# Ledger of designs, part 13: designed miniproteins, single chains, continued (2)

Each design is a single chain, and the fold is of that chain. pLDDT is the mean over its residues in the fold that is shown.

## One batch from the design tools (miniprotein)

Design m4446
Fold by ESMFold2-Fast:
Structure m4446 (fold): chain A 69 residues (1-69)
Amino acid sequence: SELKKKAEELLKKAKEAIERGDLSSAGQYIQELAKMKAIEELKELLEFAKKKGDPITVETLESYLEKLK
């Protein structure tokens, strides 16, 4: 579906932002994923951020995932 394609593209962009340490862009892409209720993509991004040792992005993702329960 079109929504799934958008979620996958946002996931890719969020991972790239985390990889380069761009917290502002990462936060924006995470917020868009949360608005779409893209729970699976947010969970994948949480595991990615944990592997990268990014505590700020981890906290942001955990906060959004808790609100989406």
Scores: mean pLDDT 86

Design m4447
Fold by ESMFold2-Fast:
Structure m4447 (fold): chain A 93 residues (1-93)
Amino acid sequence: SAREEALRLRKEAGDLGNRIEQAVEKGDYETAKKAADELAERFRSPEHRERVRKAGEELYKAVKDGKNRKQASERAGTEIGRAVREEVAELLA
């Protein structure tokens, strides 16, 4: 059901989001990007998938160069959160 798909996406976003945060704290930009890419694959919408992938790419660059890491992490979290909320709303419509 649409409700089950929405609950699954929320759970997977939470689990993968935690992996991204832990990787960023350790400076592991490769693991952070891989988790973001895995999360993107969970989206049905090509637009949301692309937005999550792009957020992961920007986060990878910021963590790798050690500059603007906090700002990039906050931007990635905000954009991924928006994509999750939009996908959930579309699933429940």
Scores: mean pLDDT 84

Design m4448
Fold by ESMFold2-Fast:
Structure m4448 (fold): chain A 66 residues (1-66)
Amino acid sequence: GLLDELNELGRRLREAMKAGDGETALELAERLIELAKQLEDPVISKVAIKEAEEALRKVKEGDFSL
């Protein structure tokens, strides 16, 4: 389901950040945001979007810390 895809994207994003793979991390973070926008639960959607946006911001700044 959509939540399973969100969890898998989050796991892959964390692995990309640990590896210092900025291109993959940016792509995964943007996919997470788009998928989270499709969630019907506004609370879960808001949390997922904020977490992905924070990762996107860090990667753009060259910060791969988790």
Scores: mean pLDDT 78

Design m4449
Fold by ESMFold2-Fast:
Structure m4449 (fold): chain A 55 residues (1-55)
Amino acid sequence: MTIEEAEKLAEELKDKSPEEQRQAVEEFALEQLKKGTLTPEVAETLMAKLAEAIE
């Protein structure tokens, strides 16, 4: 997974509720972790982008 892909996912999640955002991030992170493609940098980028979307 690339940082660009993480940013696109965060943009898609902006229109969802905070609960749905957390669930989607958890599911996505778990899937990427199983594939060995989730790096700490990618996870941090996703969290930062979602934090920006929260008021």
Scores: mean pLDDT 67

Design m4450
Fold by ESMFold2-Fast:
Structure m4450 (fold): chain A 80 residues (1-80)
Amino acid sequence: MITVRVKLGDGSEIVLEVEPDETLREVAERVLEELGWDIDVDEIVLVSLKTGEELDLDETVGEVAERVGSEVLELELKVK
């Protein structure tokens, strides 16, 4: 399992435990469900707080974790 911490624009944070083969799109969808936001996932941008990189939603959490070198991913969720 990889821990994903998603920071929101209001400064709140959602922490999820995800499998390495899950996509960032699936992570974004879970965050939207927990928030009760009726926003299309394609309107969402996930940004790595460590690198400032906008992440491809079709990339797996495991691929991002390997690139970052951490089993804890700190991301920011933005709406386009």
Scores: mean pLDDT 82

Design m4451
Fold by ESMFold2-Fast:
Order: sequence, then C-alpha cells, then structure tokens
Structure m4451 (fold): chain A 82 residues (1-82)
Amino acid sequence: ERRELVRRGAELYIEGQKAFDEGDYKKALELYTKAAELFEQAGGLEAAAEALRNAAKAAEKLGDKETAKKLQERADQLRQEA
C-alpha cells in the first residue's frame, strides 16, 4: 500500500535525522537508505532523493567519500526523473 510505504519511510527518515544529530552516522546512513527505498517503492522520487542526499552526508561523516559520491549521484538522478 503506497500510503503505508510513505508513512514508514517518513518514520525512518525522522529516526535517521535523530541518529545524525546524536552523532550516530552509521545508524543515520542505514535509516536514510531504508527510507529512500520505501519512498522509491511508493513512487515518491523527490522524497527518495532527499533521503539519499542525507544518507550521503552521513557517509561523508564516516569518511566514506566513495559511498557519499554514489549516493549523491543517485539522488540527483532521481530528482531529474521526478
């Protein structure tokens, strides 16, 4: 159900923001990427792109520049498709 996917995605996104604010960048990365997957399944490409952009920031904080770059590129691609 699309509505349920959006709701769960939003919950994970908010948890990701909290984890990021607490300095738990690994957890933030996991939560943001899961939120993006749910938003993509729901057809919410703009929301998915935003979640991936924040996931990229979490990856940067972890020192994983390669993962951050790939997540940013994917986010930009989804925004063009939206």
Scores: mean pLDDT 87

Design m4452
Fold by ESMFold2-Fast:
Structure m4452 (fold): chain A 60 residues (1-60)
Amino acid sequence: MSSLIEKIRKLMEEDPEVAAAFAAMALGLAKRDPTASPQEIKELEELYDEAVRRAREAAA
């Protein structure tokens, strides 16, 4: 399911604060889903870290 990851990446270009919040929610949901792949969880963790980094750059 690449569509959620793609949506978060697009949000990161438009509003990194909103992207960080969305990535945090998606990561939380993926960790609670026993069918989620380890690769998908890792990709969401990387997206969350990047979104937080970009949000900090935008704020400071």
Scores: mean pLDDT 77

Design m4453
Fold by ESMFold2-Fast:
Structure m4453 (fold): chain A 73 residues (1-73)
Amino acid sequence: PAAQSEEEALEARKKMIEELKKKGYLTEEEAEKVKEILEKALNGELSEEERKELAEIEERLKKIMEPEVEAAR
């Protein structure tokens, strides 16, 4: 239970996105877009369309990361 600030959570997510891109789970464009959406979310500037895109990407990543999540626990 470490005190995770919103910035710390953003950094952790960005790191995960970079790792997924490196492994080929995300395209360069998708990784860049997700990072942009995450930054906008932190600033409270997230649009309805961007929220939808983020949710779709998160759902896809959850399925791709299923074997890795099992290995991590």
Scores: mean pLDDT 70

Design m4454
Fold by ESMFold2-Fast:
Structure m4454 (fold): chain A 58 residues (1-58)
Amino acid sequence: MVDQLLMAAALELLKVLSVEEVEALGREAIRLYQAAPTEEEGVRLVREYLERRRKEAA
């Protein structure tokens, strides 16, 4: 990923989540990306989702 904010959020979540939670997170992120009408919108939705999960975990 070239989005530094997306990478930072993903790395912080990986430090605190279990393997099962990481798998669930990955499935939801893929679903959001595939459901988006454009790649840019998909990246935005995934980033917002990961940031929300990071804030909840922090």
Scores: mean pLDDT 72

Design m4455
Fold by ESMFold2-Fast:
Structure m4455 (fold): chain A 74 residues (1-74)
Amino acid sequence: MVVTLVGPSGARVTVDVSDPEAAGEAINRLLVAAGHAPLSPEEARRTGAGVRTMVASGMPAAAAGAIAAAVAAA
């Protein structure tokens, strides 16, 4: 499932959220673009799996990306 995620800085990443590693890497790119430190590979993979679940449940990809980035930054 290919979607466009949008971060807090307005940065956009198009990614297949069916791949948790690719989704986690996309969230790390959004975090770095917003001036935050990237997640570890293990944390990024867990976050990517969460984004997939949100999008699969009908949440808009932009909202899923913003929520995942906010949770990761907390």
Scores: mean pLDDT 75

Design m4456
Fold by ESMFold2-Fast:
Formats: structure tokens, sequence, C-alpha cells
Structure m4456 (fold): chain A 78 residues (1-78)
């Protein structure tokens, strides 16, 4: 069951990475460096076999950054 949990975390990350990629295409070239760095850290963690919880934490952080960028851009419209 633990192996299934790990595979699910990796698959969830790949799906979320595709969403991140699509959103980055919409916002380039003004991509925040923090998001780029975080994406690299997630890939490195997966390649090194980090705990599923660590991967999920990093992915959640990337999604929160994306949400912050969206909210910040909405505020600038005021």
Amino acid sequence: HMEELRKKAEEDYKKLKEEIRQRRLATHPDLPQELVDLDIEIEDAIMKGADPGTIERLVSKALELLDQIEKEREKKKK
C-alpha cells in the first residue's frame, strides 16, 4: 500500500506540473524565480526518492505561489 501511495504522489505531481506549465505559459516571461526554483526542487526530490509527504508539501507550496500570483495580479487591476 505504501508503494501505491508513493506512485500516486508522483502521478499527482506530474499532473500538477502540467497545470503549472500551462499557467507559466500564460504568464511568461514574468515568471517568479521562486516558482522556477521550487519546480527544480520538486523534480530533484522525486529523482532522489524523497518521502511522498515531502513531495506533496513542495507541490502544495508551488500551488500556493501560483494562487498568490493570480491574487496579486487581480489586486493590481484595482
Scores: mean pLDDT 68

Design m4457
Fold by ESMFold2-Fast:
Structure m4457 (fold): chain A 65 residues (1-65)
Amino acid sequence: MAPLSPTEERVLEALTRLVAERGSATVREIAEAAGLSPPTASRALRRLAARGLVAIRDGRVTPAA
C-alpha cells in the first residue's frame, strides 16, 4: 500500500486515542487532538477512508477493521 503522509499518521494516532476513550470521534475532536485545522484533518480522514482504514458516518469517525 502507499505510505501514510505525516498528517495522515497524526490523524490516525489521534483517532486511535479518542476511540479508546469514547468509541468514536468527530473530525473537530481529531483535529484538536492532532494539532491540525479541521479542514486539514477532514482532508486526511477522507484519504484514510478511501484506503479503508477509517469509516466516516454523520461526522463521526471510527477505525475500519
Scores: mean pLDDT 80

Design m4458
Fold by ESMFold2-Fast:
Structure m4458 (fold): chain A 79 residues (1-79)
Amino acid sequence: SAEELLERAREALRRGDVLEAAELALEAARLAFREGDLEALEEALEILEEAQRLEPDNLEVGINLGIVRIMLGVLKLIS
């Protein structure tokens, strides 16, 4: 579930594994978008924003953050 992926992403952030956290958060966001789960998408965005604060020059984190922001905008439009 998206919530299980979000929990794994938070655990990865706690370990300092920013890349794993960003990948798990994006996977959670994709699942949440498919399920129409706005709350889980917002949680994934928060994790990616924290990942970007930890590694501001990480392009993969920046790209994933952009993707999730677009997903949120689309889901809010079609809800």
Scores: mean pLDDT 86

Design m4459
Fold by ESMFold2-Fast:
Structure m4459 (fold): chain A 86 residues (1-86)
Amino acid sequence: MEREELEREMERLFEEIVELRKKAAAGDVEAEIELGGLLLRIASLLMRLLELPVPEAFGIASEMVELPTKEEQLKLWREVVERAEK
């Protein structure tokens, strides 16, 4: 996956997470289940594309899912990408 393709994918995932968190807060159980799936998808992308170790990838994915806004999620993702490129 190219860098620009990865960035578009991450932006889409973060937008989905923010919307699902709003639905989950409103009592949507299916949204809670979908959030779990997106956490696993983000961890997988971090492991495969940024070559992060399993525990680091899952830790970062969990932090990203819990962030309240897409802007904060994108900020963390950009920091992780910059660190991985060193």
Scores: mean pLDDT 78

Design m4460
Fold by ESMFold2-Fast:
Structure m4460 (fold): chain A 97 residues (1-97)
Amino acid sequence: DKLKKLAEANKRAAEFLEERAKETPESQQALRDKLLELAAEKYKEAGDYYEKLGNYKEAIEMYERALELYKKLPPSKKVEEKIKELEKKIEELKKKL
């Protein structure tokens, strides 16, 4: 299944980027924040593929992980918009369970 492989690949990429962010020194906060942002984006992409598969539980888990990472980023309009989008997606998908 191509969609399942894409979901799993994006999840693995997100986990790898999150690990890189944890290894990044506090002196390189901008790099750490960028890695966390990229990890959040990959978790969201994984969630989107799980949603297309009808795997709503896995989609919610990926979106919740993306949400957690966005909440760790410095506040900005872009980050706030991503947080609101993910919170709405999670709420709507939970209604389908």
Scores: mean pLDDT 89

Design m4461
Fold by ESMFold2-Fast:
Parts: structure tokens; sequence; C-alpha cells
Structure m4461 (fold): chain A 89 residues (1-89)
């Protein structure tokens, strides 16, 4: 529903604040909750990729960025982050 998609956006923004604060575990929890409400949220997948990249899990980061681009091929942040993560392997 539209209400679920709106809540997913709010959770994704809150997760981004926690990510910026270095609270990666809580950021992941909020992004996963966003995806329970909106499973096609390309931004939430991109942000999960960013957290795993920051933790050094390049394979997981790449998988999430690819999922984001599968859902939204125009997602500029996911495309740039995917190239960065693939170059880091």
Amino acid sequence: SASKKHKAVVLTVAGGILFSAGDYDRAIELYEEALKLDPENATAYTQLGRVYFAQGDLDKAIAYYRKALELDPTHELARRRLAEAEAAK
C-alpha cells in the first residue's frame, strides 16, 4: 500500500542517519524493515550495499547494488557504488 511505501521511505532516511553516525547494525535493521514494507525499494537495497561496503563485505555490497539496479536501472548512486565495489575486489 501507499502507507507502507511511505513508512519504508521514512525508515530508509532514518537508516541513513544511523549509517552516517557509524551505527551499521542499527542501520541494517532499519533498511531490512523498510524492505519488509516495500520489497522493491531500490534505495533501501543501495543503502544496504553501502553499509556492507563500509564493513568490507564486497560480495554482499555488490549483490545489493545489483538488486537495486535490477529494480531501478536509473539509480545513479547504486551504479556508481557498484563500479566502486567491483573495482575494490
Scores: mean pLDDT 89

Design m4462
Fold by ESMFold2-Fast:
Structure m4462 (fold): chain A 59 residues (1-59)
Amino acid sequence: MDPLAERLEKNVKKALEIAKKSGIDLEETAKQIREVWLAEGLPEEVIDKILEKALKEVS
């Protein structure tokens, strides 16, 4: 199991749950998280996979 991927997935799911509870657009929240992770040097393919899964589970 990849500890970094697991931690990122947990964190993004929590952020999306908070956004949903606050009435904030989930797609926009995911876009903001994606931009932050890209700036941190995370691989785009890994980011997109985690965000797609989290959005599907929270929506």
Scores: mean pLDDT 79

Design m4463
Fold by ESMFold2-Fast:
Formats: C-alpha cells, structure tokens, sequence
Structure m4463 (fold): chain A 118 residues (1-118)
C-alpha cells in the first residue's frame, strides 16, 4: 500500500519561505511521477507542481512559477516543495501525490495545512 507522510505545515508570515516534505513508501519511488496539489474552501484541488519519475521534467502552475520549487531525494524516497515569498493567497491544504504507469490514478497523502498571515 502506498503511503505519503507530509510535514512542514503551519502558520507563516507573508514573505516567508517554507519547505514541505513528503516521505513516500510502498512504491518504487524512482518509477513514480510526483506532484504537489492544493485546495481551499473556495478553490478545488489543483496541481501546483509536478516532477517526472526520472526528475528531468518539472511543471508549475502560473500562480507559483518562480516562487515554488519541486525536488526529490531518491536515496530518502522523499519529495519536497520549497515555497518562497509566501502570499496570503498561498493559504491552502497541500497534498503530495504519486502516479505510476501501472495505476494512472494519483495516490494522495492526507494533506498538510499552510496558513499565510499578513
């Protein structure tokens, strides 16, 4: 069974930087495409950042380009989201997700809440 254990959430000041971390188990980490998604009470679940299984291709939502960076540590089976220059609009629950070729459905973690205050 695939498990994603997210950490690094909390309440942060506008302009701060934070790293979200997701420990991944139950899957071949190097064979899985990985993403970070977010949702709020007002916005549906949407992908903010993705990285290919081989780590060579990354994509970002327009609202986070230049501020967010997705990365992996294959030796630790760990996915990261580095969030710079936090805005109040970045307040959301953030979910790590993995997708394998054998199962095209994304498996999501339980989510971690990030609150940004002015």
Amino acid sequence: MIKLEESGGGTFKEGSSVRLTAKVSGVDFSAADKSWLRSTDKTPLAVVASISADGTSTTYAEDVKGRFTISVDDAKSTLYLDMKDLKVEDTATYYAAVETADDPLMVLGNGVKVTVVA
Scores: mean pLDDT 84

Design m4464
Fold by ESMFold2-Fast:
Structure m4464 (fold): chain A 79 residues (1-79)
Amino acid sequence: SEIERAVREAEERARGLAKKIAEAYKDDPEKAVKILRETVERQREDLAAHRDQLSEAELAAAEAGIRVLEEEARKIEEE
């Protein structure tokens, strides 16, 4: 479905971004976590501001991407 495809692509993009940030700041994991959390906050603000303008697939994708970024930030913080 369109929703499943959009969610999968958003999750893949979020994982890719988190991996790039983690590798870039491998010697400074606190900075990696900060950048990821700032990205999550910005994406949440964008989602809140534009929720009524998004399709069901776009909304699901945005929420999925945010969840993945939060999960990846927690994994780095716990290491």
Scores: mean pLDDT 87

Design m4465
Fold by ESMFold2-Fast:
Structure m4465 (fold): chain A 74 residues (1-74)
Amino acid sequence: SRQEELLEKAREALVAGDHATAVELLRELLAASPPELHEETKRLIQRMVHLSLTLDKAELEKELKKLEEEWKKK
């Protein structure tokens, strides 16, 4: 559940344009990820960052929430 909390806070920071806080939270998310999920977590982080650079605020929030739901099912 700590990973889910970090994902939610990272989404909020990215949507707010607070990249400094988002980077810190995403670093903590990667550190909290078990070694067997490290590569999957890196891909999630890369996707979240890419979306934050390409989408407007409303679409970004929607797509990040979708990624969180997909991640929770793993």
Scores: mean pLDDT 80

Design m4466
Fold by ESMFold2-Fast:
Structure m4466 (fold): chain A 80 residues (1-80)
Amino acid sequence: MSLELVEPTSPEAQALLDEMDRLVAEIREGEARFDQKVAELKAAGASPEEIRRFRREQLMELIPLYVELIKKAVDLVALR
């Protein structure tokens, strides 16, 4: 049988947890993509300043995913 050591999760809470897992996976994929791009920029001879700016811009592009993750966490808490 599945885990009996944790309090039963409602179907709504489980759906939110599954959605949060999906958002975490998308954030990790985004991080992997911009790490690869940073390596490409370094290989192309980009300046340290350009690389730093690119890293900052990519972090800002991930903000909407972090916002959605926070919203799902708030929704999960609200189900209490």
Scores: mean pLDDT 77

Design m4467
Fold by ESMFold2-Fast:
Structure m4467 (fold): chain A 56 residues (1-56)
Amino acid sequence: MEELERRVVELAGELVKKYGKEPLRELIELAKRLYSEGKSEREIAEELKKWAEEKL
């Protein structure tokens, strides 16, 4: 598993513990938006990581 992807999964777990399932929906919507904008898998993962860290 890529180190960046692993970190995103860890942050998602922390968000679920703190806020429930709602932040996961926001992460999924953000990922869909970035994918639609033509972002690479790495760019999407980096943006998800940043969003999750700021949300925590």
Scores: mean pLDDT 77

Design m4468
Fold by ESMFold2-Fast:
Structure m4468 (fold): chain A 90 residues (1-90)
Amino acid sequence: SAIVEAARAHLERLLAVVRALAPHAPGGEEALRAFERAAKLVLEYAEKLAAGEKLSEEELKELEEAVEEAIRLLRAAIEAAPEAARAALA
């Protein structure tokens, strides 16, 4: 579906940046793992929505918590290694 394809493309671009950062930042590998987990949930739930299914409140909470964790860990890695973060975006 178009929505799943768009989500996958955007997540692949974000994951490429996190993968470039991960080996050069304290906590970078933990941030990468959290982002990979969040990306899998986003794609799984996007596929469910594209199929006409509804997400439960529990599934939405799990997704929100996974995304918040990934963002928190990425921010910490960027703050710990700002030069590596700039290089990853180049």
Scores: mean pLDDT 84

Design m4469
Fold by ESMFold2-Fast:
Structure m4469 (fold): chain A 71 residues (1-71)
Amino acid sequence: MTEEEREKLRKELEEKKKEVEPLAKEMLKKLKPEEIHELMMELIKKELENNKNEISLSAVLVEVMAELLEE
């Protein structure tokens, strides 16, 4: 049961990363480095205020944007 729950959450996270990847790429193309930094800081702030113990789209978006910037 616990292992199945972990696998389900992992699959949900991967699916959400795939969903937000096109948006992250579009934002990185449109925004200047200063604007990207401001956006990432705002998304981090939103995640810190999140009390719901659910995977936040803001958290996933920050992770995907960070991964794309490291390429």
Scores: mean pLDDT 70

Design m4470
Fold by ESMFold2-Fast:
Structure m4470 (fold): chain A 56 residues (1-56)
Amino acid sequence: MDEELRRLAELLGTSVENLRTALLSGEATIKVLLHDNDLSEEERERLLELAERLRR
């Protein structure tokens, strides 16, 4: 999980802490990140998967 978070944070141009906070804040924050970044469908699916894992 942590390595995958690091790669996605780097891709989004943010820190791991900011990405983790966004994923924990819920779907609205994640949708804003997806809107502001040119992410592929596969990258979007990975972000949503990580959000589900962090919402445990």
Scores: mean pLDDT 67

Design m4471
Fold by ESMFold2-Fast:
Formats: C-alpha cells, structure tokens, sequence
Structure m4471 (fold): chain A 55 residues (1-55)
C-alpha cells in the first residue's frame, strides 16, 4: 500500500495533538484536529498514515 504524502509539519502537529489528547482523555477527532491547527479531514489522513507506518 502506498502511503499518502503528508507534509512533515502537519505530521508533527498531529502527533503533538494526539499526545496531548491522550493525556487529557480527549477522544474527539474534531477537538484533536482543532488543537493541531488542521482540518478534521487532514487530521484523519495524517492519522491513517501514522497508523500504517507503525504497522
């Protein structure tokens, strides 16, 4: 499976927001995306790529 291209800056923002959300018990994609400063669509794409890379 080919990974979608995601800017490194966006990936870093999503990773930081996910880490913070885990600490605070936040499970809403919209809230996490808002904290990362990205759209929910961009957040979902970045999350999918990160999950594939870790798999």
Amino acid sequence: MQLPEIPEEVREKVEEALKKALEEGINSPAEIAKRAGVSVLTFNLALGVLEIEES
Scores: mean pLDDT 71

Design m4472
Fold by ESMFold2-Fast:
Structure m4472 (fold): chain A 110 residues (1-110)
Amino acid sequence: SLVVTQPESLTVKVGGTATIPATASASSVDAVSWMKERPNEPMELVIRNTSTVAPGVSSRFSGSGSGNSFTLTISNAVLEDTATYYAVAISSSARPPVAFGGGTLLTVTE
């Protein structure tokens, strides 16, 4: 089974840069997407296909990675970036072909 590992929590100051890593248990996956979850809001796609910023998402968000190691970067953090971020790995050879990470709770402080 495909497993995606990411840290449980991360804290960054307003104006700082947050880097959230994710590692897949396979030697290579096709792509990673990143989802943002906030209480009482629908889950939002922020990064698609490893590095493509989703429409309407701030340019402060970027994604990178290849093989089994991927990173979500949030530059110039604002308080509203406080959320749980999930890495979603896609591997056409895996069954099922999609696996969610456990989520990283990002806390942005003043």
Scores: mean pLDDT 87

Design m4473
Fold by ESMFold2-Fast:
Structure m4473 (fold): chain A 90 residues (1-90)
Amino acid sequence: KGEEAVKKAEEALKKAEEYIKKAEEYLRQGDYETARKLLEEAEKALKEAFGYALRAAHHGLVDEAQKILARASELAKRLKELEKKVEEGE
């Protein structure tokens, strides 16, 4: 069902945001290894969110899917910036 896909996408976005927040904190402390692992988990959660958003759109929940995709894209941008900082800090 489209509503189930929206719920799962929202849950995946929440996980990605939490992992990104934790990665930012560990990066600030100079713990690049822990930050990298957290960013890997965030990437997995974002991929899950994108998948569910596309499923929601397929079920006709296009507006909700677009909102989720916009939020996921913003988190993906932050993820990429943090991954670059980890790479440059090594």
Scores: mean pLDDT 85

Design m4474
Fold by ESMFold2-Fast:
Structure m4474 (fold): chain A 55 residues (1-55)
Amino acid sequence: SVADEVAALEARVRELMGRLQALLDDPNSTPEQIEAARRELGEAVARLRAAQDAL
């Protein structure tokens, strides 16, 4: 269902937010790693918004 898809996307966004935060807190992280994580999070947020609009 769309509700199940929304729940899965919310969990994915939380996972990606945690990953980005871990990279930002790590002094050994590269700008490229941080940029990749930001891009992946942005894509997941866009998918979540689209799924919520369909709910």
Scores: mean pLDDT 87

Design m4475
Fold by ESMFold2-Fast:
Structure m4475 (fold): chain A 72 residues (1-72)
Amino acid sequence: SSAVEALRRLASLLPEPLRTALLAMADAVATGSEAAALAALRAALGLDPALSDEAIAAEAQARLRPQVLAAL
């Protein structure tokens, strides 16, 4: 899927341990385990589990954006 492809591309731009975490997320999404993918993202970014899925996605983008931009 395009989401799996995007996660793998993003992972290639990031340093360890975040690269390995995103590759694990991509694998979980590819196998249809979206809950496992979200759990891996929460763990990798240290996010509060009380946040909504939308808030988690927004926070993940905000935290990853500077690292992606620095890699470009």
Scores: mean pLDDT 69

Design m4476
Fold by ESMFold2-Fast:
Structure m4476 (fold): chain A 72 residues (1-72)
Amino acid sequence: MEALKKGNYEEAIKEFEKRLEEDPNDAVAWSHLGTAYKKLGNLEKAREAYQKALELDPNNAVAQYNLKQIDE
């Protein structure tokens, strides 16, 4: 995450959206998409992406942790 500059989060979102168009059941890609949205301050889309990741993989630790941080 620290490897991504602020200007690169929009490009990261496009990359993960592209991957999810090919593999919509990729829970890891959904959790990364949620993190990129969170970094841009788009908490609503971040929450939706993390929820989707958990629907696909309930044991996704990144999605579990970050969703708690957003919703508390």
Scores: mean pLDDT 77

Design m4477
Fold by ESMFold2-Fast:
Formats: structure tokens, C-alpha cells, sequence
Structure m4477 (fold): chain A 62 residues (1-62)
């Protein structure tokens, strides 16, 4: 695995952690912000469909 691939996985994990913290705190606007960044920066992620689903569900709560 290349260094760039490893760095990408770390960045995705950090954004996902920030999303999870915001969602648990009830800060849906911040959670949506992190989900949008996950989709924009990691469109080829195996998790991108999950991010899109979560984004839609959270936007419906606002």
C-alpha cells in the first residue's frame, strides 16, 4: 500500500470520527458538514453510499 493511500484512509477516518461526535452531540449542521466533506474528498470510498444515505437522513431532520 502506498503512503498516499494510507494518508487517505487516515483523513477519511478522522472526518468520520468528527461526523460521529457531532451527530452524538445533536449538532446535525456540523455532522452534515463532515458528511459533505467525506463525499467530496472520498467519492471512490466503499463507504460513500453510507455517507450519502446519512446526509439525506440528517438533512430531513433540519
Amino acid sequence: MSREELDREVEETLLLMNYAIAKKAGDYEEAIKYLKQLIERFPDSPNVEFYKKELKELEEKL
Scores: mean pLDDT 80

Design m4478
Fold by ESMFold2-Fast:
Structure m4478 (fold): chain A 80 residues (1-80)
Amino acid sequence: DEYNEKGKELFKKGEYEKAIEYYKKALEEDPANAEAWFNLGQALFKLKKYEEAALYYKKALLIDPNFEEAKKNLEKVEEK
């Protein structure tokens, strides 16, 4: 997924808002991409948008219930 990979590059550079735009484009192409939902949550977490981050971690888990990283990060944001 080209958009998801571009989003990951931007996230690595600390460009969280721009990463969010690309993760959203990835999800427009494939709404079942659990990794893209998780990555969107991660970028929102970095922006301290914890409620929104939790929403997208939950979406990743609905698509992939065995997504351990999404489960772990959801627990972390719900404690904040």
Scores: mean pLDDT 86

Design m4479
Fold by ESMFold2-Fast:
Structure m4479 (fold): chain A 88 residues (1-88)
Amino acid sequence: MEEEKRAAEVLLKMSPEVWARFRERARPIGEELAEAIAAGDRERARELLERLMELLREALLESGVSEEEAELAVEVLRRLGLEELEAA
């Protein structure tokens, strides 16, 4: 819970311009991730989740977020994503 709140606070530090570019780049990957989940393709879903996490890290660093804060946010979101994939 506390780590999730901290991750959310880090995400709020992204500039609007960087967030807009991230959303545009993430959208097709997110669509492919949804398709992989619907198909039960866990390997593909994990690969796409990692790609999204890489893009998120780049966006956070571009916004001036520290490497430590970016790592925290990415690790929390990666863990939550993996938990969702295991539940599916």
Scores: mean pLDDT 81

Design m4480
Fold by ESMFold2-Fast:
Structure m4480 (fold): chain A 57 residues (1-57)
Amino acid sequence: MIKSFEELKALSPEERRKWALERGFPQELADEIAKMDAKTNPGALFLAYLLAREEAK
């Protein structure tokens, strides 16, 4: 389980996709999350992280 946003940023694109699918995100959204990186889409990736944290409560 990913415990911090820093841990999420350190994942490879494929690991990030797997994380999103495990959180119940649809395949299409998981593909987009896999394409994101902290340099080009920091806000979008951070928002995905916050949504996953709310779901895990």
Scores: mean pLDDT 66

Design m4481
Fold by ESMFold2-Fast:
Structure m4481 (fold): chain A 57 residues (1-57)
Amino acid sequence: MLARATQVVPNTGPEDLALRPGDRVEVLEEVDEEHWRVRSLVTGREGLVPKSALEEV
């Protein structure tokens, strides 16, 4: 599934992926109710992001 960041996502932990509004990501896995593992289509890096910060496209 492709998604887009709707807000700034800071890198606050070693598993977190930093995103800017408008960044496109591929959703790889829903790891819990609040976090998805995604791959940035901008940088190619993977990490955890809050589900609330993403919008399906």
Scores: mean pLDDT 79

Design m4482
Fold by ESMFold2-Fast:
Structure m4482 (fold): chain A 93 residues (1-93)
Amino acid sequence: GEKNKIILKAIGLALQSLGLKFEIELLKKRGEITDEQAAELLERLDKIEDEILEVLDQLDKGEITPEEAEKKLEEIEKQLDEIEKELEKLKEK
C-alpha cells in the first residue's frame, strides 16, 4: 500500500524532470537560453534523477522507512520546482 504510493510519487517526479529536460533542449535549440545555461540545468536534473533512484533503492532494501522516503521525495520536489522557476526567469530575458 504505502510503498506503492511512494513509488508512484517517485515516477511522477521523474516524469517532471523529463519534461523539464525537453523544455531546456527546446529553448537551447531556439537560442532562447545559452549552451552553458542549458548544461547547468541539465546537470542539476541528472543529479535529481540519481537522487530519486537512490531513494527507491534505499526503500527497496529496507534502509529507509516509507515516511523517510516521502520526506526525501518532498525535498526533491522542491528542487524541481526551483529549477522550473529559474527556467521561467531565463525565458523572460
Scores: mean pLDDT 88

